# Designed miniproteins, single chains, continued (5), part 108

Each design is a single chain, and the fold is of that chain. pLDDT is the mean over its residues in the fold that is shown.

## One batch from the design tools (miniprotein)

Design m19995
Fold by ESMFold2-Fast:
Structure m19995 (fold): chain A 64 residues (1-64)
Amino acid sequence: EPKPVKLHLSKEEIEKILKIIKENTPSEEFLKAYEELIELAEKAVAGEITPEELAEEVEKILDE
Protein backbone atom coordinates (compact mmCIF):
# COMPACT_ATOMS: atom_id res chain seq x y z
CA GLU A 1 0.00 0.00 0.00
CA PRO A 2 1.46 3.37 -1.04
CA LYS A 3 0.34 5.41 1.97
CA PRO A 4 -0.72 3.36 5.01
CA VAL A 5 -2.48 5.33 7.74
CA LYS A 6 -0.91 3.35 10.59
CA LEU A 7 2.66 4.28 11.52
CA HIS A 8 3.02 2.48 14.84
CA LEU A 9 4.70 -0.90 15.12
CA SER A 10 2.25 -3.72 14.45
CA LYS A 11 2.55 -7.36 15.40
CA GLU A 12 3.54 -8.13 11.80
CA GLU A 13 6.31 -5.52 11.80
CA ILE A 14 7.69 -6.85 15.07
CA GLU A 15 7.49 -10.43 13.80
CA LYS A 16 9.40 -9.43 10.67
CA ILE A 17 12.21 -7.90 12.73
CA LEU A 18 12.38 -10.95 15.01
CA LYS A 19 12.42 -13.25 11.98
CA ILE A 20 15.45 -11.46 10.54
CA ILE A 21 17.29 -11.81 13.86
CA LYS A 22 16.35 -15.50 14.08
CA GLU A 23 17.63 -16.14 10.54
CA ASN A 24 20.99 -14.63 11.46
CA THR A 25 21.53 -16.27 14.86
CA PRO A 26 19.74 -19.64 15.26
CA SER A 27 21.05 -20.50 18.73
CA GLU A 28 19.37 -21.63 21.96
CA GLU A 29 20.27 -18.35 23.64
CA PHE A 30 18.77 -16.47 20.73
CA LEU A 31 15.58 -18.56 20.73
CA LYS A 32 15.11 -17.70 24.39
CA ALA A 33 15.53 -14.00 23.63
CA TYR A 34 13.20 -14.36 20.64
CA GLU A 35 10.41 -15.77 22.82
CA GLU A 36 10.95 -12.92 25.27
CA LEU A 37 10.71 -10.38 22.45
CA ILE A 38 7.46 -11.93 21.21
CA GLU A 39 5.99 -11.61 24.70
CA LEU A 40 6.99 -7.94 24.82
CA ALA A 41 5.61 -7.40 21.31
CA GLU A 42 2.24 -8.83 22.37
CA LYS A 43 2.15 -6.45 25.33
CA ALA A 44 3.06 -3.51 23.11
CA VAL A 45 0.33 -4.38 20.59
CA ALA A 46 -2.17 -4.67 23.45
CA GLY A 47 -1.06 -1.27 24.73
CA GLU A 48 0.22 -2.58 28.06
CA ILE A 49 3.68 -1.07 27.56
CA THR A 50 4.85 2.06 25.79
CA PRO A 51 6.94 2.01 22.59
CA GLU A 52 9.79 3.48 24.65
CA GLU A 53 9.60 0.63 27.17
CA LEU A 54 9.53 -1.89 24.33
CA ALA A 55 12.63 -0.30 22.77
CA GLU A 56 14.41 -0.36 26.14
CA GLU A 57 13.71 -4.06 26.66
CA VAL A 58 14.76 -4.94 23.12
CA GLU A 59 18.00 -3.00 23.53
CA LYS A 60 18.64 -4.78 26.83
CA ILE A 61 18.30 -8.18 25.14
CA LEU A 62 20.46 -7.18 22.17
CA ASP A 63 23.00 -5.45 24.44
CA GLU A 64 24.00 -8.88 25.70
Scores: mean pLDDT 65

Design m19996
Fold by ESMFold2-Fast:
Structure m19996 (fold): chain A 89 residues (1-89)
Amino acid sequence: KKEELKKKAEEYEIQAKNFRDQAETLRSQAETVRKQAEELAKKDPELGKKYRELADQQVETLRQQAGDYLLQASRFEYEAKKLKEEIEK
């Protein structure tokens, strides 16, 4: 009974960490995309502006996906906390 709840809480914590790690990866990718577009803009302002606009769209998509993963992480963290509270009563 108590061991089952503890194991389930640990599983939720692992899932939450996985989602947070995925969100961090996506945010890191967004920064890389932005940096690459800025470097291109320094070499060719006309072409760089177009690539910066495309990069902004990609960065927005990546940040939205990261936000979704953070929301999932928060949900699993909340469920894990609830189970731990139930164990302690």
Scores: mean pLDDT 84

Design m19997
Fold by ESMFold2-Fast:
Structure m19997 (fold): chain A 60 residues (1-60)
Amino acid sequence: MDSEEEREEAIALLEDAIEKAKNDPEKVKIAKEALEMVKAGVPREEVQKKVDEKMEELEA
């Protein structure tokens, strides 16, 4: 796929988020939901923005 680079980057970000928040069920849920969206073909930009907003909210 021509978007392998974009998908790889999105997956890496989500895997990193899951690893960092593996002891926090809420953060893990957000990251797993985003990973499902990436695999379902949702645009990378929307997935990244959604994860960023949710993670930022939890860090507040």
Scores: mean pLDDT 71

Design m19998
Fold by ESMFold2-Fast:
Structure m19998 (fold): chain A 108 residues (1-108)
Amino acid sequence: SSSIEKLKKLQEELKRLVERMRAARTKEELLAVLDELIEVVAEIIKVAHNDPRTSQEDLDALGAKLEELAGIKEELRAGRISLEEAKERAEKVVDELLELVDKIIEKL
């Protein structure tokens, strides 16, 4: 399936961005990686939305993960959380997102 192939490639992009996130040493570097993570998650949502077999519940769940990443980015930008807290929270969201995408792929 074309959707399955695209989603698997986007999962590999998420894993690469997590490694870049772990390596980030400054707030500016981490914000840039979080922006790229948000873009990849938005692309996952577009691919999933374009497949008529994807449920609205799964699309809503993906959207919730996008909002969580955007929230982490804004808290980091505003100086309300540390670099290490932002990395920990974002890694958890990406892990949950990878699990959600696997479940979506199994249904396709």
Scores: mean pLDDT 91

Design m19999
Fold by ESMFold2-Fast:
Structure m19999 (fold): chain A 68 residues (1-68)
Amino acid sequence: SSREEKVKEGIKLLREQAKSLDPEVKEEVLKLIKEAEEALKKGDLEKAEELIREAHRLISREEQRKLA
């Protein structure tokens, strides 16, 4: 239960964070969010967690790019 709730909350927070991203990065992050939602629907919490981590990595790379 708590693991599933954590995944749901993570997806919700990523969707909110995605609103502030550049269009190209936003598109890629939203694709990963959709894949995470599909994994969650199938009960694959490990896959959903990995997809959430991948979305965070993309956001971090975009932040780093803007600082360069």
Scores: mean pLDDT 84

Design m20000
Fold by ESMFold2-Fast:
Structure m20000 (fold): chain A 84 residues (1-84)
Amino acid sequence: DKKEELKKKAEEYFKEMKKLVEKGEDGEKAIELADKAIELMKEMGDGAAIKTAESMYNYAKSLSKTEVAKEVAKYLEEKKKELE
């Protein structure tokens, strides 16, 4: 099922992004992973992409104010506005 595989792959990208954000490492790669997850979810429709961006944004904002968490949150805030 293409839909199930897309969700699984997006979840894997989100998981890798979480590791980088938690460690405060490689903000550029963290943003790349977030974008890849959102791009996959766009294949399932606008609502799926928006929900994925919101989940990632909420996660990045829930952490301490590391530079990587700030970069990811800012990127996702802009991306959410683009998707609306």
Scores: mean pLDDT 79

